# Designed miniproteins, single chains, continued (5): the designs that were tried, part 78

Each design is a single chain, and the fold is of that chain. pLDDT is the mean over its residues in the fold that is shown.

## One batch from the design tools (miniprotein)

Design m18709
Fold by ESMFold2-Fast:
Structure m18709 (fold): chain A 75 residues (1-75)
Amino acid sequence: DREVVFRIITRALVRMGVPRERAEELARRIVDESPDVETALTQGVRTGMRESGASVEEAGFALGQAILEVEDELA
């Protein structure tokens, strides 16, 4: 759901070096503006790279870790 996606994107952005307050602001806008989960996660990666200067490899790893951590918390 939207709250789970928000948590994933926020965590990924923070891992990429975006300050938490800014990450939460960006994640909220991404979730609100995205029609589906796939679009939201893609926008999260792109936004994180632009804001932090992270490489695509670093951004992908950050997103993957965030997904696993949030899934574990929901189990």
Scores: mean pLDDT 85

Design m18710
Fold by ESMFold2-Fast:
Structure m18710 (fold): chain A 102 residues (1-102)
Amino acid sequence: MMEELRRAAAEVRALIAAIQASTKNPAVIAAARELGALVDDLVALAARGDEADQRLALTAVQNAAALLREAQKSKDEKEVLLLIELAIGTIRLTLGVLRLLG
């Protein structure tokens, strides 16, 4: 489980780096940076949890990766920002759930 989570997190970090390299929009750059920090926090918290916690974290990180892949296809900066903000929301909700269960 943790190996799959770390691979999914690595994909999200790579997508964040690609988005940041391709944009001049400071709001997109800031949101991408926030998402990266939240993913790192989620991986660290899940590593201290059980397999169920790790599955919840994996699902959230995989959903974030899917949103970022859609963001990479978009030429609309407003859509890119919205997709990153949705990814942030997904990670934040999962962090909250895991903190309540721990």
Scores: mean pLDDT 88

Design m18711
Fold by ESMFold2-Fast:
Structure m18711 (fold): chain A 65 residues (1-65)
Amino acid sequence: MKLSEEEKELLKRFQRLHGLEEDGVLDEAAQKALKEFQAENNLKEDGVLDKEAAEALRTFIDSLE
């Protein structure tokens, strides 16, 4: 999987918020959680951390801090 360092850190923070292992790998459990997040934010539910999903996720995480 070709994720940037910034995308991996963002994914690790997402995994921590969902009680998942913070490995920065978009495994089946992480993909399922990402699809649920995408559905809640009216994004395409493809389980892929594309630019739109990454921007939405960053905004969500920043709102919690």
Scores: mean pLDDT 76

Design m18712
Fold by ESMFold2-Fast:
Structure m18712 (fold): chain A 93 residues (1-93)
Amino acid sequence: MDQERIKQGVDSVKQVLDDVIAEELAELEALGNAEAVQQFRADAAALRDQAVQDMTAVMSQNPQDEKALLQVTADGVGRLRRVYADTVTAARA
């Protein structure tokens, strides 16, 4: 696996997660809770960084494992969706 393929995989997971973050952030901002928005921004940034690290690791070690590559993105989205749900619940409490 070359550097170009690693970059492509990392850019792909970044794009998917950034789209999810933008969608969820817009919904949180509509709730009018500034503290919840700030907390979600911090949590989402950390999860995005973790997903990039996970993708880089898989692509460097097992670039042919298509299921593992797809799972990194799925796990990242799943974690973002959970943080969003928890943040909305806390903001509405």
Scores: mean pLDDT 82

Design m18713
Fold by ESMFold2-Fast:
Structure m18713 (fold): chain A 64 residues (1-64)
Amino acid sequence: MKELAERILKEAEEAVKKGDILTANSYLVALAGLYQAAKSANDPEYEYIKELFDRAAELVREAE
């Protein structure tokens, strides 16, 4: 889960850098789903994944 979340964040950062806000938003949605799954499973990495989600949300918000 953690490695996938890190990869999705990197893709969101690249999309924002390219000005592709629609693609960045799709990655944010994917990361939100992963965060919810980790929370439901009481995953030890849940807090870390939440931090990655919060970072992605901030990047997308700043780009709009």
Scores: mean pLDDT 81

Design m18714
Fold by ESMFold2-Fast:
Structure m18714 (fold): chain A 66 residues (1-66)
Amino acid sequence: VKVEVEERDGKYVATAEGNGRTFRVTAETKEQAESAARGLARLPKEKVPLAVEIAKLAGLEVEVEE
């Protein structure tokens, strides 16, 4: 899984692609953003909606493009 991380406005945005979807995760640390985006991109389609909700509850911003 390819993950790209950039710093934006004092936060980190990680972009990962997997299973025909693009995931963009914003977090306060590079490691948190990268690990969350990579994890989401590796999940089966059925588990993605719940994992996105859990990540958002943990304080991450998550965007999914299908």
Scores: mean pLDDT 79

Design m18715
Fold by ESMFold2-Fast:
Structure m18715 (fold): chain A 100 residues (1-100)
Amino acid sequence: AEEDIARARKLIKEGRYEEAVEVLEATVPESEEQEAVRHGLLGAALAELGRIEEAREAMEKARASGDDLTRAMATLYVTVALLTNPEVRAELLKRAEEAR
């Protein structure tokens, strides 16, 4: 699990988000801390791919798992991805405009 999480982090750093999602979905966490980190990284990768609904679900699962520090880190990963990806930001703006 730790090796898979490290590989997923490297894939995200390299912009290989679809491969990171595949690795993270196949990862079986060995602890609540690993589960929270896995969900946080999955949320970040999904957000970079514009899969906003799935990213939000992953963030919620990250918040439900692990200790306060691990949950904060997982939330930060998803939040940074949602705020720093221009394509994801554009998608959120489109949804807001369509809602009202």
Scores: mean pLDDT 69

Design m18716
Fold by ESMFold2-Fast:
Structure m18716 (fold): chain A 60 residues (1-60)
Amino acid sequence: MSEEELEKWGEGAARMALRAGAKPEDVIEAVYQTARDHFGEKGGEAARKGAEKVLKEAGL
């Protein structure tokens, strides 16, 4: 899976978590840890960037 694909996955995961009422800090950590467990540190960082982008777009 490419870094670009992992960033998009992180964006989607963040949007779903925010809709479920999760706190912004919890969203970033959960997205990072989940991606890291499956794709390693590089994958975790890419997904975290996607989550951060969504939070910034939402003003969080």
Scores: mean pLDDT 82

Design m18717
Fold by ESMFold2-Fast:
Structure m18717 (fold): chain A 92 residues (1-92)
Amino acid sequence: ASESELTEGVIRIQVAVAKLLADKGKTEEAVETLEEAFRRALEAELSPERKKEVLEEIIEAAKYVAELSEDEEVKKRAEELAKRVEEELKKI
């Protein structure tokens, strides 16, 4: 597998982990995990199609974390992350 394929795999794992953390009430840790996944997606040499797929998954997960967040600062952070990822998706 190429480095890009490995990076895509890590991003997908981080998205899954963030959703599990949110389900356990660890929403701050979930947002931090998604922010790292987004950073990896921005730095990765992914095809436009693959980049679109991982960014869409990060948006879905960020919105899910925001819905489960009882802390207003964590909720705001997750919502702002979703907006930043949506802006990057518009460039593809």
Scores: mean pLDDT 86

Design m18718
Fold by ESMFold2-Fast:
Structure m18718 (fold): chain A 90 residues (1-90)
Amino acid sequence: MGEGLMKASGLKDIEELKEEVYRLAKEAAKLEEEAKRLEESDPRKAAQLYAAAQLLRIAADLIISANPEHREELEEAFERGREEGRKEAE
């Protein structure tokens, strides 16, 4: 209890990173689920969506790797995003 101003500022920064990782993971999962549905009817579009999803996942992984002190929290945000994205795509 009793956070200093600098520590409180750091917590805001990590919350923004968690939200960004969550958003990237969620969008990637939605693109992956859309790609699965298109594999039979439009394999070229499916491949493009899988590529886009992979780039979003790489972006999230880079954020996590750049913030090793907060890796656990960022990995949890990533997993929440993936699950929510899959649920929305169904």
Scores: mean pLDDT 80

Design m18719
Fold by ESMFold2-Fast:
Structure m18719 (fold): chain A 73 residues (1-73)
Amino acid sequence: MSRFKPEFVRKIIKEADTDGNGFVSVAELKAALKSLGLESFFEPIMKELDIDGNGTLSPEEIIAVYPELADLF
């Protein structure tokens, strides 16, 4: 599968990680995408980044798919 552009994901993660702990919950991701007008990308992004399927995106999961985003954590 083609991945999203790293800079696009970076913008979403920065918007979603409002508490600064590096973990992004389903609720935070959905809220961030809604604020950016990109709510339709929620399911594709979760499928791409939520490698273990637990409904939370860890820094390690994000970096495993997008190593360019290591500077976020």
Scores: mean pLDDT 71

Design m18720
Fold by ESMFold2-Fast:
Formats: C-alpha cells, sequence, structure tokens
Structure m18720 (fold): chain A 99 residues (1-99)
C-alpha cells in the first residue's frame, strides 16, 4: 500500500496540467457550496463523497488519495497524502497568481 501511494503521488504530480487544475478548482468550489456541515458527516459518508469526487474528476487515483487522507490509520500513508496535497496547493496558488 505504501509503494502504491507513492506511485499514485508521482502520477498525480506529473499529470497536473493547468487544464486539470482549473477543472479541479471548479469542482472543489461546487462541492464546498453543496457540502453539509462536516460535523454531520460520518467517516463512511465522507469516504463515499470522496469516491464520488474522484469519479467525477475522471481520476480514480485522486479519489484514492482523498480517501487515504480521511480514512487511513496508517501514519505513513497519511504523511505522503498530506505532502501530495501541499504540492497540489502550491501549484494551484501559482496558477491563480498567473490567471
Amino acid sequence: ELEEVEKIKKEILENLTDEFLKELLKKHKEIVANAPESSELTVEEAVERLRELGKKLGNENLGYLLIAIVASEDEEVRKISEETLKEIREKVAELKKKE
């Protein structure tokens, strides 16, 4: 699983195009606007919503990454997932600065 998460991280970061990031930002905005309060979600409901997000974005690896952040009890898997999100956030910030 750890090696799988590392491979997914690499594939996500290598395929983060400006077009993909714009699509991701659009979907994120839609999800935030329609999300119930986080305090009302069970872990199981949160995991299902993250699977739906990954599927809607056409990237099952992104869905897996989001699930790993929320549901994984493996600290090393969570650490890799958090590092991947930090890289994504930095790329998003640069894209917003450019556009």
Scores: mean pLDDT 59

Design m18721
Fold by ESMFold2-Fast:
Structure m18721 (fold): chain A 98 residues (1-98)
Amino acid sequence: SVTLTVEAPDSVKAGETLTVTKNFTSTGDKTYEVVLTATDKETGEIVGSASKVGKSGSVTLTIENVEAGKTYEITGSAIDTETGKIVAEASKTVKVVE
């Protein structure tokens, strides 16, 4: 099995840098592609992504100069590299405040 946690603030001030981190741990011998994606919730546009392949570890994504009034959906996914299927997912919402 895969355990995912997404660390992100509840809000970030406009003009600052948003840093989000995803931690993952797996059991057994499988390797996963772990993807961290930030999406503009209003438009559905991907504003940033980062990925890593492994059994465990951390993935960090930074978004610079965040725009006032935006809301970002931060999604962490673990993809089984043998099947291409998503086996675990976690998400968190971040609001950009003035």
Scores: mean pLDDT 83

Design m18722
Fold by ESMFold2-Fast:
Structure m18722 (fold): chain A 75 residues (1-75)
Amino acid sequence: MEERAKKLFELAEEYEKQGNKITALVLRARAYYHLKDFDEAARLYEEAAEQAEKEGNDAMAKNLRSFAEEARKKA
């Protein structure tokens, strides 16, 4: 379990270095979800959704908010 989360955090760092903040936030949210930290996963999906909305991608923001709601239901 920890090994999957570690790989997701490492991948998120690489995307952040490339300037892809939304993908980095989503990968960190997935890592926390695997660790069963559903509150932190939901928070990161919300941050990713806000960033997508600021960039004009309403469809992506809506999908990311759905992932945040799903994570909150498990918390």
Scores: mean pLDDT 84

Design m18723
Fold by ESMFold2-Fast:
Order: sequence, then structure tokens, then C-alpha cells
Structure m18723 (fold): chain A 100 residues (1-100)
Amino acid sequence: SREEEIIKEIEEMLKQIEDLAREYAATDPADLRKRAVLFTAMAILQAGILFLLSQLDEETRKKVIDELIERFEALRKEFADNPELVAFIDKFIEALEKVK
């Protein structure tokens, strides 16, 4: 179904954000260019996920958002020592709650 295709795209984009966040955390703080590119890529993927969520019916959207928040809360714990990633995750959780 269209809903199943959208959910699959959201899951693939989420996995990309997780991989980019881990790469960001492993990047030398002095490598400002690489950090900027990785951060921008994560921001683009977040905007894409929000767009795809807007294409779901209300019941499915609420369920998917709850699953995303739980997964981002886990990611927040993984990066607790990285204040930039924590701030990024917190802002996205806030955005998810607003579109629920």
C-alpha cells in the first residue's frame, strides 16, 4: 500500500540519520567542513521524514511518530556526551510532537 511504501522510506531515512549521527560523533571536532556537511545531511533527512509523515493518515502517523520518538530517545542516550547531537535530537522530538 501507499502507507507501507511511505513507512519504508521513513525507516530508510531514519537509518541514514543514525549512521550520519555516529559518523558526526566520530569526526574530529576541528574538521568543521565535515561536521557541517554531516549536520546539513541530517537536517535534510529530518525535513524529508516530516514531509512523509504528513502524507500518512492520522492513525498511522501517530503510531509511526511514537515509534520514531522512542528510537530518537534511544539515540539521545547513545550520544548523551555530545551536546550538539543531543540538541539536534531534542529539536526533532519537539517537531515530531507538534505534527502528531
Scores: mean pLDDT 90

Design m18724
Fold by ESMFold2-Fast:
Structure m18724 (fold): chain A 96 residues (1-96)
Amino acid sequence: MMEELAERLKRLAEEFGLDEETQRDIAGIVAAPGTEAALAALKAGLSLEEAEELAVEAARRALDEVEELLKNRDWATLEERVAAARAHFAAVLAAS
């Protein structure tokens, strides 16, 4: 499943001519909701398998939204999501 999402990211990057930084930012947009969904599921007492399923579903939804934003050339919304993902990553790094 994760290999499928990674291949989709590569194809989108090639199709829209995204630079390395933008590719990493989009990967962050996809990874953040997946991680959040998994942690929330585990805290709720769900199994590791259920947490993984929810993480993959959240990541897939995020990627579907990113693909739609790219196709619609909605750069403003995409930039807002990039900023949110970067802020989340910075907060996690600062807490470690």
Scores: mean pLDDT 78

Design m18725
Fold by ESMFold2-Fast:
Structure m18725 (fold): chain A 77 residues (1-77)
Amino acid sequence: MEQLSEEEAREQLLHLDRITKSLSSVIDHPGIRTMLVNGVQGIVDMTPLSVVEKLLDSLDLSPELRDILQSQIDQKR
């Protein structure tokens, strides 16, 4: 019902980043990529775009997660 706050979105993105880094050896597996895309999509759908863009710029995210996040931002525009 309520959108994610900047702090909640940050925590969820950092959690996904830890998962992404731990799964780096299998990141190309379709199931793993779909899971990560779904996770990012959930955060982007519940968070204002300006907040998501700010977090993308300020957080030291893995390249794979950053690419997925940028793609989801672009799709929501």
Scores: mean pLDDT 78

Design m18726
Fold by ESMFold2-Fast:
Structure m18726 (fold): chain A 91 residues (1-91)
Amino acid sequence: SSREYHQQVLDRLQALQQRIKDLKAKMKKYKIKDEEIEKLLAQAEALLQQLQLPGIVDTPDMTPAQFQQLLAEAEALIKEAEKLLEKKIKE
């Protein structure tokens, strides 16, 4: 249903935003500065900001499938950033 889809999208968006915050907090805690991690997070944040623009879900320019694909792209960037940070912490 459209209600279930809307809630699923919001839950994923909030989860990804929280993961970015957690990752930035962890970088600060361990005093890690890494240009590649910062680039990945900036790209993920830019994608998530596009998804939060007023009316974007209700516009004919973005299908539910396209919205889910952009969320998946942001998640992939965050996962790569998390992987690189874990490697840096273990070094």
Scores: mean pLDDT 79

Design m18727
Fold by ESMFold2-Fast:
Structure m18727 (fold): chain A 75 residues (1-75)
Amino acid sequence: SELEKIRERLRKAEEMIKNAKTWRDVMEAAAMATLTSATLKALEKGEGKPIPKEIKEEMDQVIEMLTEKEKKLQA
């Protein structure tokens, strides 16, 4: 299903963030997260189907992980 593909993308983004050693790695993870977020919003608007809270929480978690990783690399 489309939602399963989104969840798989979020899992990949998390792994990219955890394994990121350089700014390039972080930017690639950010691009993946941004694309996934845009897809979720398109599904909400286009399909009119409710997005499960679990998936929204997973997306928020990925964004938080990105923010923390970026902050550590700036320090």
Scores: mean pLDDT 79

Design m18728
Fold by ESMFold2-Fast:
Structure m18728 (fold): chain A 89 residues (1-89)
Amino acid sequence: LTSEEKEALEGAKELAKKGDELMKKGIENNDEKLFEEGKKLLELVLEGLKGPLERAKEAGNEELVKALEELKEYIENVLKENEEKKKKL
């Protein structure tokens, strides 16, 4: 990965972490608005990965494709886990 690609990935990871923290805080405090804000942030990051992933695949950049797919899977798992926890409360 280039330095620019690493920096962009770290930025996306930080936003995903923030979204997870907001959803978790919403669950802990029974705060629907906070939960929804965290969910929207994660969905925004996930949507933002689509273009970079498509371009990386077209360029044959296998290392970047793997990194983006791993981040996508992480975000999808975080969304699923938090939605399931919310439903059980």
Scores: mean pLDDT 84

Design m18729
Fold by ESMFold2-Fast:
Structure m18729 (fold): chain A 100 residues (1-100)
Amino acid sequence: MEAVELARKATEKAKARDAEGVVEEALRLAEIVREAAKKSKDPLIKAEAEREARALEREAEKVAKEIAEEKDPRKQASLITAFAVRLVGAALLAELAEKS
């Protein structure tokens, strides 16, 4: 469950306002998702995993910066929660891709 552990680490970095740490862990998760996509025999699951890996790579810096710079604790908590849900979803998609 290495992908899930990376999602957890990225979330903890986000709570600490460590934007660089968030990017590092999110990009490591994106690499795991991309490698899982290569192993998938299901073309739909493969396409979704490849798309999510690219989305994480494109959006990680923006999301990390937005969380780190957010001054409203309520809005920051919402951003962290949304990001955590997305990272867990990506980790589960990687597991689904490897089994497909």
Scores: mean pLDDT 82

Design m18730
Fold by ESMFold2-Fast:
Structure m18730 (fold): chain A 88 residues (1-88)
Amino acid sequence: MKATITIDAKTGKVTIEGDLDEETKKKLLELGEVFAKTLQTLKTEEEILEAAKLFAEEIRKELDVESVEVEVEITEDRIIVTIKLTLK
């Protein structure tokens, strides 16, 4: 199964897309909301990138994940972390 998690640090909005069961979606949403709050406390691009990597590792630990890809978009107006998951 494939899923995409999009986290907007400025708004705290977490969006989950993909064919996941409701329990897995809820767990990812809760983890994403905590991570969004963490991102709001960070000040540098390096800190945001490291936090995104740690979050991907946390998801891999919590779920049986075949692969995880992390994309980070940082602009003056937006900090968006996108995590693409392939579940076993």
Scores: mean pLDDT 81

Design m18731
Fold by ESMFold2-Fast:
Structure m18731 (fold): chain A 91 residues (1-91)
Amino acid sequence: AEENSYVVVFEDADTGKKLAVVSVGAPSDKAAALVEKLRKEYGVPAGQAPGIKTVDEAIEAGKKVFKATGVVKVEESEQDGVKVVTVKLKL
């Protein structure tokens, strides 16, 4: 069975500021390349992303790391052949 690879982008819902970009799910060269591209574009500091297996685990980890009070919106898109999930957090 093929496991999906995702890129999760965390965003401040009030300001539109990007908070983090992480790869989730199955390892993928395309997902890794997209994470690096988006980190540079958003100016997100280089750091260790937590080991995350699913999008739901990524959302829960992001809520904890950023002390979010909730999730305002989750948007799905595709970029460079990779599924992208944008999570808008209420800080």
Scores: mean pLDDT 74

Design m18732
Fold by ESMFold2-Fast:
Structure m18732 (fold): chain A 57 residues (1-57)
Amino acid sequence: MTVEEAKEQLEIVKKAAEGMMKNPETADLGKKSLEAAEETYRRVVERHQAEADALAA
C-alpha cells in the first residue's frame, strides 16, 4: 500500500464516519472506524519513511 493510497482510504473513512456521527446510534462506531483508519495511515507513512531512509543511506 502506498502513502497516497492510505491517504485516500483515510479520506473515504473520514467522510463515512462524519455521516455516522450525525446519528446518535452510530456515532460511537464512526469514531472507532476513524481511529482505526488514522492508525493504519500512520503505520504506512512510518514504513515508507523508513524504506526511503534506507535507500538514501
Scores: mean pLDDT 78

Design m18733
Fold by ESMFold2-Fast:
Formats: C-alpha cells, structure tokens, sequence
Structure m18733 (fold): chain A 60 residues (1-60)
C-alpha cells in the first residue's frame, strides 16, 4: 500500500466523519459502475478526492 493511500484513509478515520467515509465509498462505487476496469490506483485517487471535497485537506 502506498503512503498517499495510508494518509488519505488515516485522515478519514481520524476525522471520525461519516460524511467523508460515505463520500469516499460513493466515489469508488460510481467509478466502478462507469469503468469496471478502474485500477486500484484510480480507486484510491477517487477516495482521496472525495475526502478533500468534504473539506479534509492533506498537505504533504
């Protein structure tokens, strides 16, 4: 697992924010419905983007 994946998931978990978790799950589901060939990297990027859309910023 990549560090960026770990950071995004950790930020989501630490926030305890069910809205962020819900948005991440919905983004993954929507991506897979539109593109079932989406790679794990694309799914992780979608989760991170969804978390950021909910106001969770990850600065590295």
Amino acid sequence: MEEVERAALAAMARAGDSAVAQAAGDAVKTLLEKDPNASTEELLAAMKAAAEAQGVTVEV
Scores: mean pLDDT 65

Design m18734
Fold by ESMFold2-Fast:
Structure m18734 (fold): chain A 64 residues (1-64)
Amino acid sequence: SLEDLRRELHENYQAQLERLQAEIDKLKSSPVVDEQKINELKERIERLHTEYQRALDALDARAA
């Protein structure tokens, strides 16, 4: 069902978001902070959010 697809999409989004945040936290705890890598991961989180919203919109379009 579309509800099952939305749930799976949300679960996958949350799992990826948590993994990226955990990687940022590890980088911040390093004796040498890689600001470039942290910024790249933050941009990836922003793209992940945008992709998630687009995927939701696509599922809504399929329901019509």
Scores: mean pLDDT 85

Design m18735
Fold by ESMFold2-Fast:
Structure m18735 (fold): chain A 91 residues (1-91)
Amino acid sequence: KLSKPLLEFKELIDEFIKKLNSEVEITKEEVEGFIKKAKELFEKLTKEEDKKEFLKLVEDLAKKINASDKVSDENKKLIDEFVKELKEKLK
């Protein structure tokens, strides 16, 4: 069973993917807002397995963002930096 913060994070990802599919452009504010909420949810995780699943979800989202023409290279860099930060925390 997934923890409540991990379930909330999956909902956050689903909303971001909907924006990727429906909006003309993803803004810097939308990317930064996503990362801020994601960091808050990550800090609520206590189990190592939940933290690993969280990282996997962020990596999968980063692949979709990097494949999208609706996200600028600067905004793609923001999500890639977030993935790196999470990997460092899980060492």
Scores: mean pLDDT 83

Design m18736
Fold by ESMFold2-Fast:
Structure m18736 (fold): chain A 74 residues (1-74)
Amino acid sequence: AEEERRGQELAERIAERLKELIEKKLKALGLEGSVEVEPVDAETLKVTITINGKTYEILAPIEELPEKLKKLLK
């Protein structure tokens, strides 16, 4: 469907921007880590953050990710 195609395209762009924002936040906090963000579907992203050898994995709707990331990186 046309809506599903647009949703996937948007999810991919959101994933790329979210990765950049998280990397910038980690750098600002002086944390040595890596971030991977991948779309699972049009509305859900998987975020994998590795900080000092510890890996955190978050699977959540795009709308909920900013709040969950705020709590994790606090």
Scores: mean pLDDT 73

Design m18737
Fold by ESMFold2-Fast:
Structure m18737 (fold): chain A 71 residues (1-71)
Amino acid sequence: KEKKIKEVEERLKELELKGGHRLSDEEALEYIRAHIELALLKDTLGNFGAPEALQEESQKILEEIKKELAE
């Protein structure tokens, strides 16, 4: 569990460092999913509100992915 959290955090860091230009559509989706996956893995979804970087639209995606992972 902790190892998975670190893996996802490192991937997010890589995507942010790669930034400065447009991410591919696949990388953008990976970025969003990784943020939500981290919140679920840390069991901190309750305090993982609306992160400034992800906007209001991320809440919709967050709910969809949470439901998918709960399956």
Scores: mean pLDDT 61

Design m18738
Fold by ESMFold2-Fast:
Structure m18738 (fold): chain A 108 residues (1-108)
Amino acid sequence: SPEMDALGQRAIALVQEVIALLRDPSVPKSPRLEELTSRLEELLAQMQERLRARDYEGFLATLDEAIDVVGEIRRLLVEQGADEAARRVSGLLARLVTLRWELEVLLE
């Protein structure tokens, strides 16, 4: 579906924005944040593969895992006092959750 492909590409772009934000020099690095960032990069690769295959059910499952990881990243950024980065990640997380529900509705 062209509509599902478009929504999937938007979700991929949002995950890429989270990763880019976490790579910014202003964001304090910790071993746990680096671990979560690496996990998010693995999930991004899986999302890209599943979307290319038009495996939309598998894409949603991987997006759900990515949303959970982004939520953990947001919490960790708050704990580290990276308040500005946490606010930006919160906005990206909200958009990911919205796209996830829009994709689920199209699969029904």
Scores: mean pLDDT 90

Design m18739
Fold by ESMFold2-Fast:
Structure m18739 (fold): chain A 78 residues (1-78)
Amino acid sequence: MKRIEELFELQRKGFEATLAGDDELAREYAEKILRLLGASEAEIEATFAGDDSAVAEKVEAALKEMEPYVEELREKRE
């Protein structure tokens, strides 16, 4: 599975956990997403403490990787 597909699967599972009211499980999926993006444990801790700047560059890189897929989805919807 491409990293982008795994990211979407983890995001879906995290969203399902949030809807179920399972905050601990939702947090675990968020941590898995950040680790998949290459974040260190210290960067993950900083993010959950309210400082997402520690992972911002990794998130931006992932968004650039996902951009062609997002454009393809837009073309299919319109």
Scores: mean pLDDT 70

Design m18740
Fold by ESMFold2-Fast:
Structure m18740 (fold): chain A 85 residues (1-85)
Amino acid sequence: SAEDEALKLLMETRKELTDVKSVEEIIALLEELKRRLEEIVPEEKRPAIAALIDETQEELQDLSLQEALEKAKQMLERIRAIIES
């Protein structure tokens, strides 16, 4: 299902976060996640997910790597809640 595909993508993204070396790599990973989720997620859920990713990317500017990782992980959990709603 589209939900299963989206949840798998979130799990893969979370795994990729364990190997990132910079905030710039996190931002690039979130841009790719946004692009791929827009192709998978039902139309009614896309605006909320896109807005959350955009807000998170803006907040990541000037954060330390550790703070950015924590914020990205929190964002993934919020996206999961939207997908499962």
Scores: mean pLDDT 88

Design m18741
Fold by ESMFold2-Fast:
Structure m18741 (fold): chain A 84 residues (1-84)
Amino acid sequence: GALRERLLELLDRAIELAPEEFRPLLERFRELVEEALASEDPLEREIKLGLALIILGVLKLMGIPEEVLRLLDEAIELARELLA
């Protein structure tokens, strides 16, 4: 629905705005979030989302721009709403 479309738009914008050095980890973050949303197993959803949060932590340590971080934080909140 609209929330899933908004989530994917946020992920696409984050990848577009990010410097090239962050893109491989952002693509993996996007993949994990999409895999969590596609999973029918609550445990698999939790694991995939947890791995995405670990990548987010690594991106923060690498010094990803604040504007990109805000998009990723909003994407995580929307993913949690979709998985609730």
Scores: mean pLDDT 86

Design m18742
Fold by ESMFold2-Fast:
Structure m18742 (fold): chain A 90 residues (1-90)
Amino acid sequence: MDELIEFLKKQIEDLKNNKYTKEEVIAKLREVRQRVVEALKDQPELAENFSLLLDSVIRQIERAPTDEEAQELAIKFLKSLIKYFEKLKE
């Protein structure tokens, strides 16, 4: 769990410090999805729910009109995900 939270924090910093295209943001979220599913492999229902949630977020980002909006949506989502996993760690 700590490794997943640190990975997510690094993704937020990377998105804040660099300009990415929408396609690059989507690629990052697909990697995040794979990491989340792997971290939750012992909780298959939770892993499935997060996979579906991430697929929904990726669809929202695909519909974002600008690269900047795509990055803002991704950062907002990743912050929410970190808060959830910090609670789950307790």
Scores: mean pLDDT 84

